# Designed miniproteins, single chains, continued (2), part 63

Each design is a single chain, and the fold is of that chain. pLDDT is the mean over its residues in the fold that is shown.

## One batch from the design tools (miniprotein)

Design m6177
Fold by ESMFold2-Fast:
Structure m6177 (fold): chain A 90 residues (1-90)
Amino acid sequence: SALEAARARARELAERYGLPLEALLRYVDLVAAIAAGEDRKPEAFELRRELTDMVLEQLLREGRLVLDPQQLAELRAQIEREFAEVEAKV
């Protein structure tokens, strides 16, 4: 049930940001492996970074990205909090 909740949140993020569903599900699998005691943190960090960059690229294409450093940092933090919700459900 916890893993299913995490996968449901990943699907929501994929739809919201136009991300590949398979990449979000791979992220959930990495977080679950880490929760089970596997040393997968570098892989999860790299994938999270790639997914965050994809979100910013999508927002830039939609004309929704402001290039002000403070607003960009706040937006990046917001995206990271949304990924943390997936982690919390595992």
Scores: mean pLDDT 78

Design m6178
Fold by ESMFold2-Fast:
Structure m6178 (fold): chain A 66 residues (1-66)
Amino acid sequence: SLAEAEALARKLLEEAQELYNRNIFNLRGATSSAQLFYYYYKAFVVPAKLKAEAQKILEEARAAAA
């Protein structure tokens, strides 16, 4: 249902925000190229993928409801 899709999308957006908040502090303390890459990936790349999945879920649910 649309309501279930909205709840799932909200959960994914919350996960994305938590990953950003957690890993941005680690990124600031990174002392190696490997640590910089790892924390950058977790702070920016993974959250971007979660946000894209949330948008896809919402678009598909809205299309099905129309």
Scores: mean pLDDT 85

Design m6179
Fold by ESMFold2-Fast:
Structure m6179 (fold): chain A 108 residues (1-108)
Amino acid sequence: NAAQAASLLAQGNAALAAEDFNTAVTLFQQAAALGSGALKAAALSNLGLALVNLNDYDSAIAAFNQALALNPNSVAALSNLALAYFNLGKTDAANAAYAAAQALAAAA
């Protein structure tokens, strides 16, 4: 339910802050499975960030794309997606994601 998803997201955020990236991944996956809308988008975006820190760039890109499907205006998700693409050498995709993030940040 939403309360359980919110609790798991908060626990995942604490694990991420503690640099316990493997625990953060598990908690964000659980939060995303139970959550919907903005909460699910936040869990998927933070899942992607934890996966970037584990150098799992392919899984990170999948998580960020799922987050952006729910919240296309996430500057954080677009910026971190660009970073994941750059680390894989996908420079055109990285530049497109950075341009989208910059356009949204300038409009804020």
Scores: mean pLDDT 89

Design m6180
Fold by ESMFold2-Fast:
Structure m6180 (fold): chain A 71 residues (1-71)
Amino acid sequence: SKKEYEKLKKELKKLFKEIAEILGIPVSTLTNANPGEILGFLRLVAQERPEVAPLTEEAREVLRKIMEMKK
C-alpha cells in the first residue's frame, strides 16, 4: 500500500542518516545514489566495518522491500 511505502521510505531515511553520521559522510551520498549502488556500498561497509553491519543490513532489507514494491 502507499502507506507501507511511505513508512518504509521514512525508516530508510532514518537508517541512512545514522549510517552517514557513523561513517562521517553526507547523507546525500546515500539518498542521491541508485538503489543498486546503495546495496553494493552498504554490503562493502558491513564487510569492512563489522561494528555497523547490523545497521547496514537493516537498511539493505528496507531498501529491498521498497524496490520490490516499485515492481
Scores: mean pLDDT 81

Design m6181
Fold by ESMFold2-Fast:
Structure m6181 (fold): chain A 68 residues (1-68)
Amino acid sequence: MKSKEEIIEEEIKKAKEMLEKGTPVDVVLQESATRIRELADEAGLSREEKEELVQRVANEIQDLADSM
């Protein structure tokens, strides 16, 4: 089972690769949110923890896009 930090790191890595390939930020955010919610549900995280994880990754993806 992956930790919250491992999920965050893997999704940020995927997002960076997609952004570098020219994928729109909104598409990257939507796909990442879907995968995180699925992984969080599988890991038995609470609704609150799941949405916090989604928001944290979304902020990191937006920061990456803004820095490129």
Scores: mean pLDDT 81

Design m6182
Fold by ESMFold2-Fast:
Structure m6182 (fold): chain A 66 residues (1-66)
Amino acid sequence: AEEKVREYVDRVAELVREAEEAPEEVVFALAAELIGAAVALTHVKRHPEESLRAAEEYLRRAEEIK
């Protein structure tokens, strides 16, 4: 679980780095999906499988925005 959370954090860092030159509307759309992923990850300790699945879905949507 912790290894997957680190993988997701690395994916978020890459998306944020790519967003540095993006238009404001793209940055806001990306931020909404990344906030969703972060909220899902706050539940990893109590609901690991469900939280990781939810975070993966938010990250996939964020990756599709770019």
Scores: mean pLDDT 75

Design m6183
Fold by ESMFold2-Fast:
Structure m6183 (fold): chain A 57 residues (1-57)
Amino acid sequence: MIKEEIEAILKEKGTYNKLDEDVLRLLIDEHGLSVEEAAELLGVPKSTIEKILNILK
């Protein structure tokens, strides 16, 4: 299931500090998750996701 797959990815990468554009693209583009849904799934605040996306742009 996608949640189990994402949990495995997070365990491999460690923390939200290692969350890169590829992981965000996987969640948003391939799985169709919104920023809010990705934040809930990853267990981080939405502001953290938005901060990372702003840095990547």
Scores: mean pLDDT 62

Design m6184
Fold by ESMFold2-Fast:
Structure m6184 (fold): chain A 96 residues (1-96)
Amino acid sequence: SARERLLALMNPEMQKGFEEGYKAVEEGVPVEEISEKLKALAAEAEATGDRALYDYTAGYRLGAELELVLNSDLSEEELERIFELAEKEIRELNAL
């Protein structure tokens, strides 16, 4: 599955974030609450330079976005493009 393919590219902190972000959307946490949590996490990661928190935050966003996308009326072509962009982002994060 696309989820399994993305998880295989992630480090442990990014995987943890991904699973938690995916689950938050699946459990019906409002998008506004997810957005506020992401802003707070991103601000803390930027302020502290904490790589693990940065990776977790990236994972959380990707997991939440994937679950939202899978519940949308997007075409197979649009879904494939989103997955390609997610893979590229994960590979770029791993190169840091």
Scores: mean pLDDT 83

Design m6185
Fold by ESMFold2-Fast:
Structure m6185 (fold): chain A 66 residues (1-66)
Amino acid sequence: MSKNEFHAMVARTTAEMARLAGDDETAAYSQELADRAEAGEEIPKEELDAVRDRLHALLDAGVPAP
């Protein structure tokens, strides 16, 4: 899997989990980042860290992975 494919997958997973949790803001943010990565954009580390932190928060809240 390419680096961009991996980043897109992580962001997409976060967006799906956020939608299941009813967190529309996190879902929209993470989906945008996934779309950008799928388009071949290099995602800054700071934005990747933000998505990862949101993913961890959803996991800690008991939201199931898709």
Scores: mean pLDDT 80

Design m6186
Fold by ESMFold2-Fast:
Order: sequence, then structure tokens, then C-alpha cells
Structure m6186 (fold): chain A 63 residues (1-63)
Amino acid sequence: SEELERARRRLEAAKATAEYIKKQVDEFIKNSKDPELAENYKKKADEFIQKMLEEAQRELERA
């Protein structure tokens, strides 16, 4: 199924994007001197990653 192949590729891309974002967040935190700003940034990034992966997984399940 074209839909299933597309959904699988999207999930793989989402996983790669999540790893990239995690690395960027880690670098930001290491260079931040504001603990509150760093914690808020990490929380928002984690929420974004979770939502992105959940959406990609749901598309795969619907395909």
C-alpha cells in the first residue's frame, strides 16, 4: 500500500527529526546560564517531539 509505505517513511523521518532536536536541546542547555529558560525550552521541545511521534504513529496505524 502506498499509504502504508508513506506513513512508514514519515515515522522514520519523525524519529530522525526527534534525535536531531534532542541534540540541539542538549547543546542549548549546556550553553545556557538561565536554569528556568533551559528547563522551559527542554519541556517545550519534549512536548513537541512526543506530539510529532504520536501523530506519525497514528498515521501508520490508519494506513
Scores: mean pLDDT 85

Design m6187
Fold by ESMFold2-Fast:
Structure m6187 (fold): chain A 142 residues (1-142)
Amino acid sequence: DADAGEAALRRLVGEEKLREAREAVRDRDWDRLLALAREVAALGEEAIPPLIAALGSEDPALRALAMLALGALGTADPIVREIGVPVLIQALNDEDPVVRAAAAIALGMIGDKRAIEPLKEALKDEDPVVRQAAEEALKRIA
């Protein structure tokens, strides 16, 4: 019932966008999820605190959305590099493979070299989508 990360995202983007994120994750529609993440990232720096809170959400769809939105912001924002990158590295070990794939994609978008060794470990992930996301992320960073 009370998920602080969900509440923060609901205040930022509204209930409809949370529903869209859950549907995109359920359907494994990465194009839709990435498009939604870019819409959230377009809100700018004001999105960063609620997105960081959403990284701790109990809902894997909201964690995945938050990671991809931070990735999109992280190409321009030093706060995402300092605070977001360590959390995204931890998320490469998330229980949900959609979240692990989102973390790998986001780390590739940010391009921080601290992610290189964690992404190399993600190449051994049990899920083929996570392995592919890690490979593509490494190509962008290296």
Scores: mean pLDDT 86

Design m6188
Fold by ESMFold2-Fast:
Structure m6188 (fold): chain A 60 residues (1-60)
Amino acid sequence: GAMAEAQALADRYAKLGREKGKEVAELFTKEGIDVDPEEMAERGEKVGYNAGLLVFEQRQ
């Protein structure tokens, strides 16, 4: 159903956001900036989740 499709997209984009958050943390650490990789991952996950829901709304 539509709710399951929305959840699947949200979960997919949340996972992508988490991966991108970790990549950002690694880049900052390489430049000598102290960042928490888990905090960046959690921020990316939330952004990705919301983006996935927006993608679902735009494709119906």
Scores: mean pLDDT 85

Design m6189
Fold by ESMFold2-Fast:
Structure m6189 (fold): chain A 94 residues (1-94)
Amino acid sequence: MTTAEVISDFFAATVGEKVGEIVRELLEEAGLTGESTEEGIAEGIEKVGEAVENGKFREVARERGLSEEEIERLYEQLKRLLDGWKLAQEAAER
């Protein structure tokens, strides 16, 4: 299973299938198509965070036909999960 598949499946299960599809597209475009590793998963989540911060997530969501209301709702959920991931990574370094 590729890094893109592992991360996109996680977001599909936690936020929704449409977010999983967007995340998969973002990670495949970033070249994260290799076999899943802990390092690859961490890099992939950082790339998703970058796409959220730089507006690329919203751009891809609009391209896929999501409404602005749906994009805002999914964005807030995704941002909350990414913030939780960052806190978990910081805790694991202790």
Scores: mean pLDDT 79

Design m6190
Fold by ESMFold2-Fast:
Structure m6190 (fold): chain A 65 residues (1-65)
Amino acid sequence: SALAEGEALAARAREAAARGDLATAVQLYSQAEHKYLEAIARGDERAIPAAQAVAAERRRVEAEL
């Protein structure tokens, strides 16, 4: 599902950020956000806070670049 794909991408983004691979983390967070927006479009309201969380995490990582 789009929600599960978003969760997997978000986990990979967090792992990349933890390793200091900030550019990869930003890319993966953006992909996760896209998958969460797809889930929201299909009616999965659980994806709304998840999309907001990865967007905030992406902005935080971008500030460290």
Scores: mean pLDDT 88

Design m6191
Fold by ESMFold2-Fast:
Structure m6191 (fold): chain A 80 residues (1-80)
Amino acid sequence: MEERQQQIEADIQEALDIIKRVTGVLGDLTEVRKYIDELAKKYGLSEEEKERLFQEAERMILEDGKTVEEVKKWIEEKIK
């Protein structure tokens, strides 16, 4: 029956969407952390400045829904 097949496909799609969202956020946070580490090495940022940038970047991604690209741009403006 088509209805049962549609329900199974919907449940699989919902599970995949949850995995994609969780994996995407973890990937975004990891990429931003690596980017801050590279900038800290290049521009001689202190551990305190690096921590502060990461905390604000994490807030921007998790609370404000900012993209990694928008966060990277904000970080560049802060270190200029």
Scores: mean pLDDT 76

Design m6192
Fold by ESMFold2-Fast:
Structure m6192 (fold): chain A 90 residues (1-90)
Amino acid sequence: IEEATKAGEIGGLGGGEGAAKGILDREVPPEHEKLAKEGAEKAIKDGTEAGRKNGEYFGRLKEEATKQGDETMKLAAENGIKGLIELGKS
C-alpha cells in the first residue's frame, strides 16, 4: 500500500506538472496571468491527490487479490502501479 501510494503521488505529480506547464506556456493577457498561475498550481495539487488515491486503490486491489489467490487480479494491480511510476518519470 505505502509503495503503491508513493507511485501514485509521483505519477500524479508528473501529470499535474505537465498540465501546469501547458497552462503556463499559453500566452495570456496580463489580467489573466494570475488565473493561469492559480490554475497551474491547482493542476499540480489535484493531480498529486488523484495519483495518491489511485495508488492506494491499486495497493488495496493487490492485497485483496493476494487474499483470494487471484494471480490475474494481482498482475492487473501491479501493472496499474507500474503505469503510475512510468507517468512520474516523464
Scores: mean pLDDT 73

Design m6193
Fold by ESMFold2-Fast:
Structure m6193 (fold): chain A 66 residues (1-66)
Amino acid sequence: ALSKTKWKILKALAPLRGGTEPTKLEDFRKALEEAGIKVSDEVLEEAYAHIDDAMRAADIIAEAVE
């Protein structure tokens, strides 16, 4: 089962995955900040490198906020 934190992250990222335009790092950061999720730039860049796999990106962020 998904943790509450991981589900919150996936929900915040959902609008970015449905578009035809590639997600920029700045848009990724802003979506997480608007959802109340604060991570370091290093964690953000690592999660963004896995943006094509939303579950992996969400795991990286969730682990950092625990």
Scores: mean pLDDT 74

Design m6194
Fold by ESMFold2-Fast:
Structure m6194 (fold): chain A 66 residues (1-66)
Amino acid sequence: AAREELARALTKAANDVLNSEGTKEEHQARLEKLAAEIGERFGVRVEASVIEFNGQLIPVIRAAPA
């Protein structure tokens, strides 16, 4: 189903960024690129941000509500 495919794409994007090397700015740029690709592919708005917590970079990516 389209929702399941979208969820898998979002999860993969977050994991790909989480497991990559780089600065917060590099993680943000990678996540934004993936968000744009997913948004275009599924016809949805995708929001992407990287937060820093206790020295860890946490990617947050989500689709806008229908």
Scores: mean pLDDT 81

Design m6195
Fold by ESMFold2-Fast:
Structure m6195 (fold): chain A 97 residues (1-97)
Amino acid sequence: MKEFEELLERARALIEEAQRLVRQAFDAIDAGDLDRARALLAQADALLAQAAKLIEEAKKKFPNLTPEQKKEILELEIDLGIAQIQLGVAKLLLEKA
């Protein structure tokens, strides 16, 4: 039970860190620091990939989830999706800069 919560907590922390890095990348693009923006977006991409893996591991290890646990996974998958969209937008802005 603790293992499920630990996997989701790690995934959440990675998504939150990735979102922070994407915000910093937008600031770097606005400042004209394109090398910093590239580094921040590469790091955010890696963190979101790790978060996706942890969510997938949780789903595979714990097939008999409660409705509450299924809701927690769904909320994390939504947050992951939003972060991935924001990362994609930042990458497109960087390519045109």
Scores: mean pLDDT 88

Design m6196
Fold by ESMFold2-Fast:
Structure m6196 (fold): chain A 108 residues (1-108)
Amino acid sequence: AVEAADILLPDRPIATGGADVAARLEDLALMAAQRGRAAKEAALAQGASEEEANRAAAEAIARFAALLAREAGVPREEALEILERAARENGLSEEDIEYARRLFEELV
């Protein structure tokens, strides 16, 4: 994974040693969804089409999920669930969700 210094996890300790795994999954999915929404809004602000903006959201979500798996020690299966929840929260199509999954697999 590329060093993405601007994307940091919560300070500490978050999900180590008895932390609620379901709460962690929900929080990380929300962060991923926010990344997707920001990417979509930025793309639309630059004149992208709705299709291009949705693709940008899918890419942002996939890159964040891959970062969690590679750099933050999140299990691959959990990172994929975070990706899928975030993509659905952003209303992405199944085609865009599949694109995000493929990109995640390439980055992990």
Scores: mean pLDDT 80

Design m6197
Fold by ESMFold2-Fast:
Formats: structure tokens, C-alpha cells, sequence
Structure m6197 (fold): chain A 56 residues (1-56)
């Protein structure tokens, strides 16, 4: 589900120290998912970006 992936992306970005742009993008994807505007693919992209940022 896009919402579940978007929530995971935001949590990981925020707690992983992904920086302003990664956290902001994940938050926007989460808000879009809550509104039914985000696709699963967009949520997966946000999650992968958060995972990459959390390694640094």
C-alpha cells in the first residue's frame, strides 16, 4: 500500500538523519498518499531515497 510505504519512508528519513530535502520529499509523499494522490511507485522511490540517505 502506498500509504504504508510513504509512512516508512518518512519515519526512516526523519530518524536516519536524511537531511532537509530527503525528509521534505518523504513528508510530501506521505501527505500525497493520505490524499490518494501518490502512487505505490512514488512511495517506493521515497523509501529508497530515505534508505540511501540513512547510510550516510
Amino acid sequence: MALELAEEAYDLAYNGGGGYHVVSSARMTLEAAKAGLATREQAEIALNAARTASKN
Scores: mean pLDDT 77

Design m6198
Fold by ESMFold2-Fast:
Structure m6198 (fold): chain A 73 residues (1-73)
Amino acid sequence: SAEELKKLAEENRELGEELAKELRELLKNKDFAGIAKLEEEILANPDLKYKAAAALAVALVAEELKREEEEKE
């Protein structure tokens, strides 16, 4: 369930934060090929812990980008 994935993401918070930092750096450098590769690796990876951490990373970056967009308008 989503709640189980959320708990698993919290247990792997360090990995999630590390992946979020990597994703933010790729975005800052406009490395869209690198972002696409990371997305494919996440989708292809059967490790539920990695997927949970990656989902947390994407959520953290999405909220940061949303806030930056709102501040520009």
Scores: mean pLDDT 75

Design m6199
Fold by ESMFold2-Fast:
Structure m6199 (fold): chain A 88 residues (1-88)
Amino acid sequence: MKEEEIKQLQENLDRFSADLDQLRRRLDTTDLSPEELRDMLQGLDRGMQQLDQLRKKAKELNDESLLKKIDELRADLEALRREIESRL
């Protein structure tokens, strides 16, 4: 059902958002080594690939709200990536 698929996608995006918030908090509150920062960058690269797949699903569902949320999460992820790169 389309509504069930939308709900599952929303739940996946909410978990993704929570994971980004946890990474942001860790970056702000922990003195991270360059190796840990590089590991976080690899995680963010995988996250971008995951968002691309979720965006494809949102397009198939014709849900503009989900597409907007994914684009916002991608922007947040890119901002976090730049912050981590600035610390290397």
Scores: mean pLDDT 83

Design m6200
Fold by ESMFold2-Fast:
Structure m6200 (fold): chain A 59 residues (1-59)
Amino acid sequence: SSAAAEEGARRAGLAAAGGVARRDGELKQTNAMKAAEEAGSEEARRAAEIDARSGVEAA
């Protein structure tokens, strides 16, 4: 196959891998937040909310 077709296939594979990594990250974050809630860690939840707000304001 042509070099252009091979490059296209590689980029498509990287994009698919990126999508999987994003989904895995979202699942991991959801599990961590649920664990914090089940532990009764109000401080952990509050810290996460403050961090999120600071990120938005800094942007």
Scores: mean pLDDT 65

Design m6201
Fold by ESMFold2-Fast:
Parts: C-alpha cells; sequence; structure tokens
Structure m6201 (fold): chain A 80 residues (1-80)
C-alpha cells in the first residue's frame, strides 16, 4: 500500500541519518525486504531530493540530504 511504502521510505531516511552512508544491499538486509523494493524506493527518494547517491570505488552508496533531514523531522513530529 502507499502508506506501507511511505513508512519504508521514512525507515530508509532514519537508517541513512543514523549510519551516514549505506548501500542498497545493506538497506535491504536491515529492513528485511528485497533489494528490488529498496532500489525502487531509493529512486523515488533521489527524485524527491531527499537522498543522494555516490559511486565510491567498488560500490554505490546513498546518504541523506539536508532536505531529507528536514522531511524526516517533519514526518516524525507528525507521529501520533
Amino acid sequence: SEKEREELKIKILELLKAKGKMTASQLAKALAISQSTVSKLLRELEKEGLIKKERVGKTTEYSITEKGKEYLKKKLEEEK
């Protein structure tokens, strides 16, 4: 569902904020979901400007942007 996808996106942003940089494979393992699902969510988050990706030698790493941190703060403050 849309709500479940949004919740997963928030969890991705939380993990990236806590860990700094993570790969799609590391996120998939941490969230216990398929790498395919993570990759789709990462594309959506990147399109929204909430994360950035960097090629660092051997792998592609993702990190949260300043816009992503602000989005996450707003979403967490709206929790009931």
Scores: mean pLDDT 84

Design m6202
Fold by ESMFold2-Fast:
Structure m6202 (fold): chain A 85 residues (1-85)
Amino acid sequence: EIEELKRRIKEVEEKLAEMSKAGLDTPEARKLQEEYEELLIELFSKEFGIDKEVLEDARSGTSEAAQDEVAAVLAPFEAEVLAKL
């Protein structure tokens, strides 16, 4: 299950990297970015034991504290995951 999530994340990251050459302002790129965020929430919840509620609150913007915490966690993770490609 976690392996499948990691595989999906890699595929989405590769797609986003390819799209970035053409521009990330398309509706398709926006949708893919949302899917990427959802996959990261699922992975983080399962692998790191972060409450899915906190991750969802950060995504929806209902809590600034949750947003700051998750954004800080996601930023280095995104860089590390991209580097593994």
Scores: mean pLDDT 65

Design m6203
Fold by ESMFold2-Fast:
Structure m6203 (fold): chain A 72 residues (1-72)
Amino acid sequence: SIDEANQKKQLGDQKYQQGDYKSAGDYYLEAAKIYKSLGDVGSAHEYLGKAGEAYLKAGDLKALLKAGSTFS
């Protein structure tokens, strides 16, 4: 649901503020997938971008590539 997506993005924000960029990316990616399933393309793209940025900060290129393939 949209409430679940909102919860995931908030958890992502929390982890990002804690410097846990890998977990932040994972939560943002979960939010993006939920928004995509609901047809909210704008929010899906926004949170996919945030996931990518977090994965880059974490140095997790495998997670970054996997996130990109989800929206290809």
Scores: mean pLDDT 83

Design m6204
Fold by ESMFold2-Fast:
Structure m6204 (fold): chain A 83 residues (1-83)
Amino acid sequence: SKEAAEKAIEYLEKMKEIAEKAGAKRAADLFERAIEAVKEGNFEEALRLTEEGGVYLAIEAPEMVEEVEPLVREAIKALEEAK
């Protein structure tokens, strides 16, 4: 649904901002690419990029994992509901 896609973008934007502020450049890039995939309607690619972004955030900024992990889970749920 459009609403689920918009919600996924909201979570991804928050995760990107947290990653950028923490200096997690690879994670931030992956979340940005996930946002673009959502806008293109490529939800399968957006899901993969979101999960990869979470993995790289844990590598680049492990201290941010507790804050970002719930956002990753909610983004994945929203992307699965988007179709």
Scores: mean pLDDT 87

Design m6205
Fold by ESMFold2-Fast:
Structure m6205 (fold): chain A 80 residues (1-80)
Amino acid sequence: SMMEEIIDEAYEILLKEYPRSLVDRAYEIVRNVLEENPDASLEELSQLVWERAKTEDPETQVTTLRLVGEISRLYTRRLE
């Protein structure tokens, strides 16, 4: 799907800035939320990812929020 392609693109972009271990965990969180909520909008996905991420360590929280931010940026660009 377009969302899965965007998530994978965001993952590759984050690997340039963050340690792979943190990006892999952020990616796992986003992917699990999407799998559990396949019809979620971007706003719903972002909120659900935040609810999951807030129970993680601070470094994982920051990396996950950055991944969601990159997903949102890429999604908006594709709608233009």
Scores: mean pLDDT 85

Design m6206
Fold by ESMFold2-Fast:
Structure m6206 (fold): chain A 118 residues (1-118)
Amino acid sequence: EEKEKLLKEVEEKLKNLLEFLKKLLDEAGADPDEKELLLKIAENIAKVALEAVKELLEGKMTLEEFKLIMEQNIALLRMVIGIYKSIGADPKLIEALEEYLKKYEELAKEILEELEKL
């Protein structure tokens, strides 16, 4: 019951974060192809995060393994931002991605704190 509630809350927060990224990319004037690629990357990161929460709640994953997955997702996002900076992407697009990363890091910390309470 508590585990089902937490999983639903995480799923909703991840969906809201994807919608936030979509809005940020639209406001930054991202090209349709770039927007599609970045949203696909973010969707995959969200799916990996949600599956990790589910596996941890089912006892199939340790809290330490969950932390490593979240750290890998954050590292991947930082790498994507680094690539965009290196190719001279629009500063507005870079700012949008950095805002998304900050919100993702905040959500990852919140999820970890809730899982530690179980």
Scores: mean pLDDT 88

Design m6207
Fold by ESMFold2-Fast:
Structure m6207 (fold): chain A 98 residues (1-98)
Amino acid sequence: EVRERVIRLLEEVGDALSRAADASKDMNEQILLSIAIISVAVTLNAVRKGRATPEEVAEVLEFLRDVIEKQSKVDTPEIRDLIETLRRAAEEARRLAA
């Protein structure tokens, strides 16, 4: 179902964020990634309670990707995987909103 697919996308993004946070050595990057983890958790809870649409989820994921791309100072494999995961998840969420 649409809700279950959106939940799976948010869980995949959460996993990528956790891997990036674990790999990070920079305090500012760890703070940014922690804020993103909280944002994803809040969005996931809203989806589970029927309070967020796939379009709203896509907007959140697009915003997080933009912030991480612009604020991250270190180009690591984990950050590259995270950015790609956010891009794919946002595109899929937009497709589910159509």
Scores: mean pLDDT 85

Design m6208
Fold by ESMFold2-Fast:
Structure m6208 (fold): chain A 60 residues (1-60)
Amino acid sequence: MAARLAAVRASLDEAYKEAIDFVKKRMEREGKTPQEMEEEINRVKEAYDRVRAAAEARLA
């Protein structure tokens, strides 16, 4: 049971790192402030946290 959830978490962590890097570069190019960037990064983090929690609930 744990092995399947661990694989999902690993995939989500990799996707999260790529998404954060992409979002940071895009927002810097668009001239967003550090505060605006932090808000968007937090939104992405919360979304990934919810996906992880949903995956855990569905696989448990």
Scores: mean pLDDT 77

Design m6209
Fold by ESMFold2-Fast:
Structure m6209 (fold): chain A 75 residues (1-75)
Amino acid sequence: AEKAAEYAKKAAEAGAAGDWEKMQKYARLSSEYAKEFGGGEKAKEAAMETARKLGTTDAYLGGAAAFMGALSASK
């Protein structure tokens, strides 16, 4: 469960930095760990908390939105 939250944070940070390749990679890893060990809601919470701490529109639009898309696509 800890790993899903960690990768969710990395995805939001990569989105804020404009690194969409890493953002998508970390978002997918977060969703895979959430599927295997549970804690998808905690991973989403971690992504949102990281976006809030960064306080940028890019973190929200890049990290959070792409993370949600990757989480859905992993089903």
Scores: mean pLDDT 65

Design m6210
Fold by ESMFold2-Fast:
Structure m6210 (fold): chain A 58 residues (1-58)
Amino acid sequence: SEEEEIKKLAEELGLTPKQVKDAIDALLSGDPVVEAMVKYELGEEAYEKLKELAKKLK
């Protein structure tokens, strides 16, 4: 389910589930602050994985 996918990605990326959920919500809303945070702090690979999960869950 959504909660398991979020937890799994959080463990893979070394993040908290809240950080993953917040990033997904922001990628869906187009918040430039969180998009900049995700790409800069977590790197392009994490950004792409979060974006794919956001698209799948929406």
Scores: mean pLDDT 76

Design m6211
Fold by ESMFold2-Fast:
Structure m6211 (fold): chain A 94 residues (1-94)
Amino acid sequence: SMEEIYEQAVKLLEEARKLIEEAKNETDVDKMQEILDKAVETLQKFADLIAELRKKAIEEGNEEMLKRVDELHAEYGKLRKEVVELNQKLIEKL
């Protein structure tokens, strides 16, 4: 169902947020890179699910689900920016 896909997408964003917070507190360059790689993979899985969910919501005319999708996509955009900033800090440590 669309609700099940939505719940999976929310869990992926929560996982990505936790990984990003772990990366912010990591001082070891190799460990920080490993955590950031996992965050990127998790965000990609989210992007794939949210694209599928958006398509289904459009096909069904589910305006409320489209609004919920847009809200999740906005949060995803914020997390992507944090990953870019953390990658910049990682490069500065090399």
Scores: mean pLDDT 88

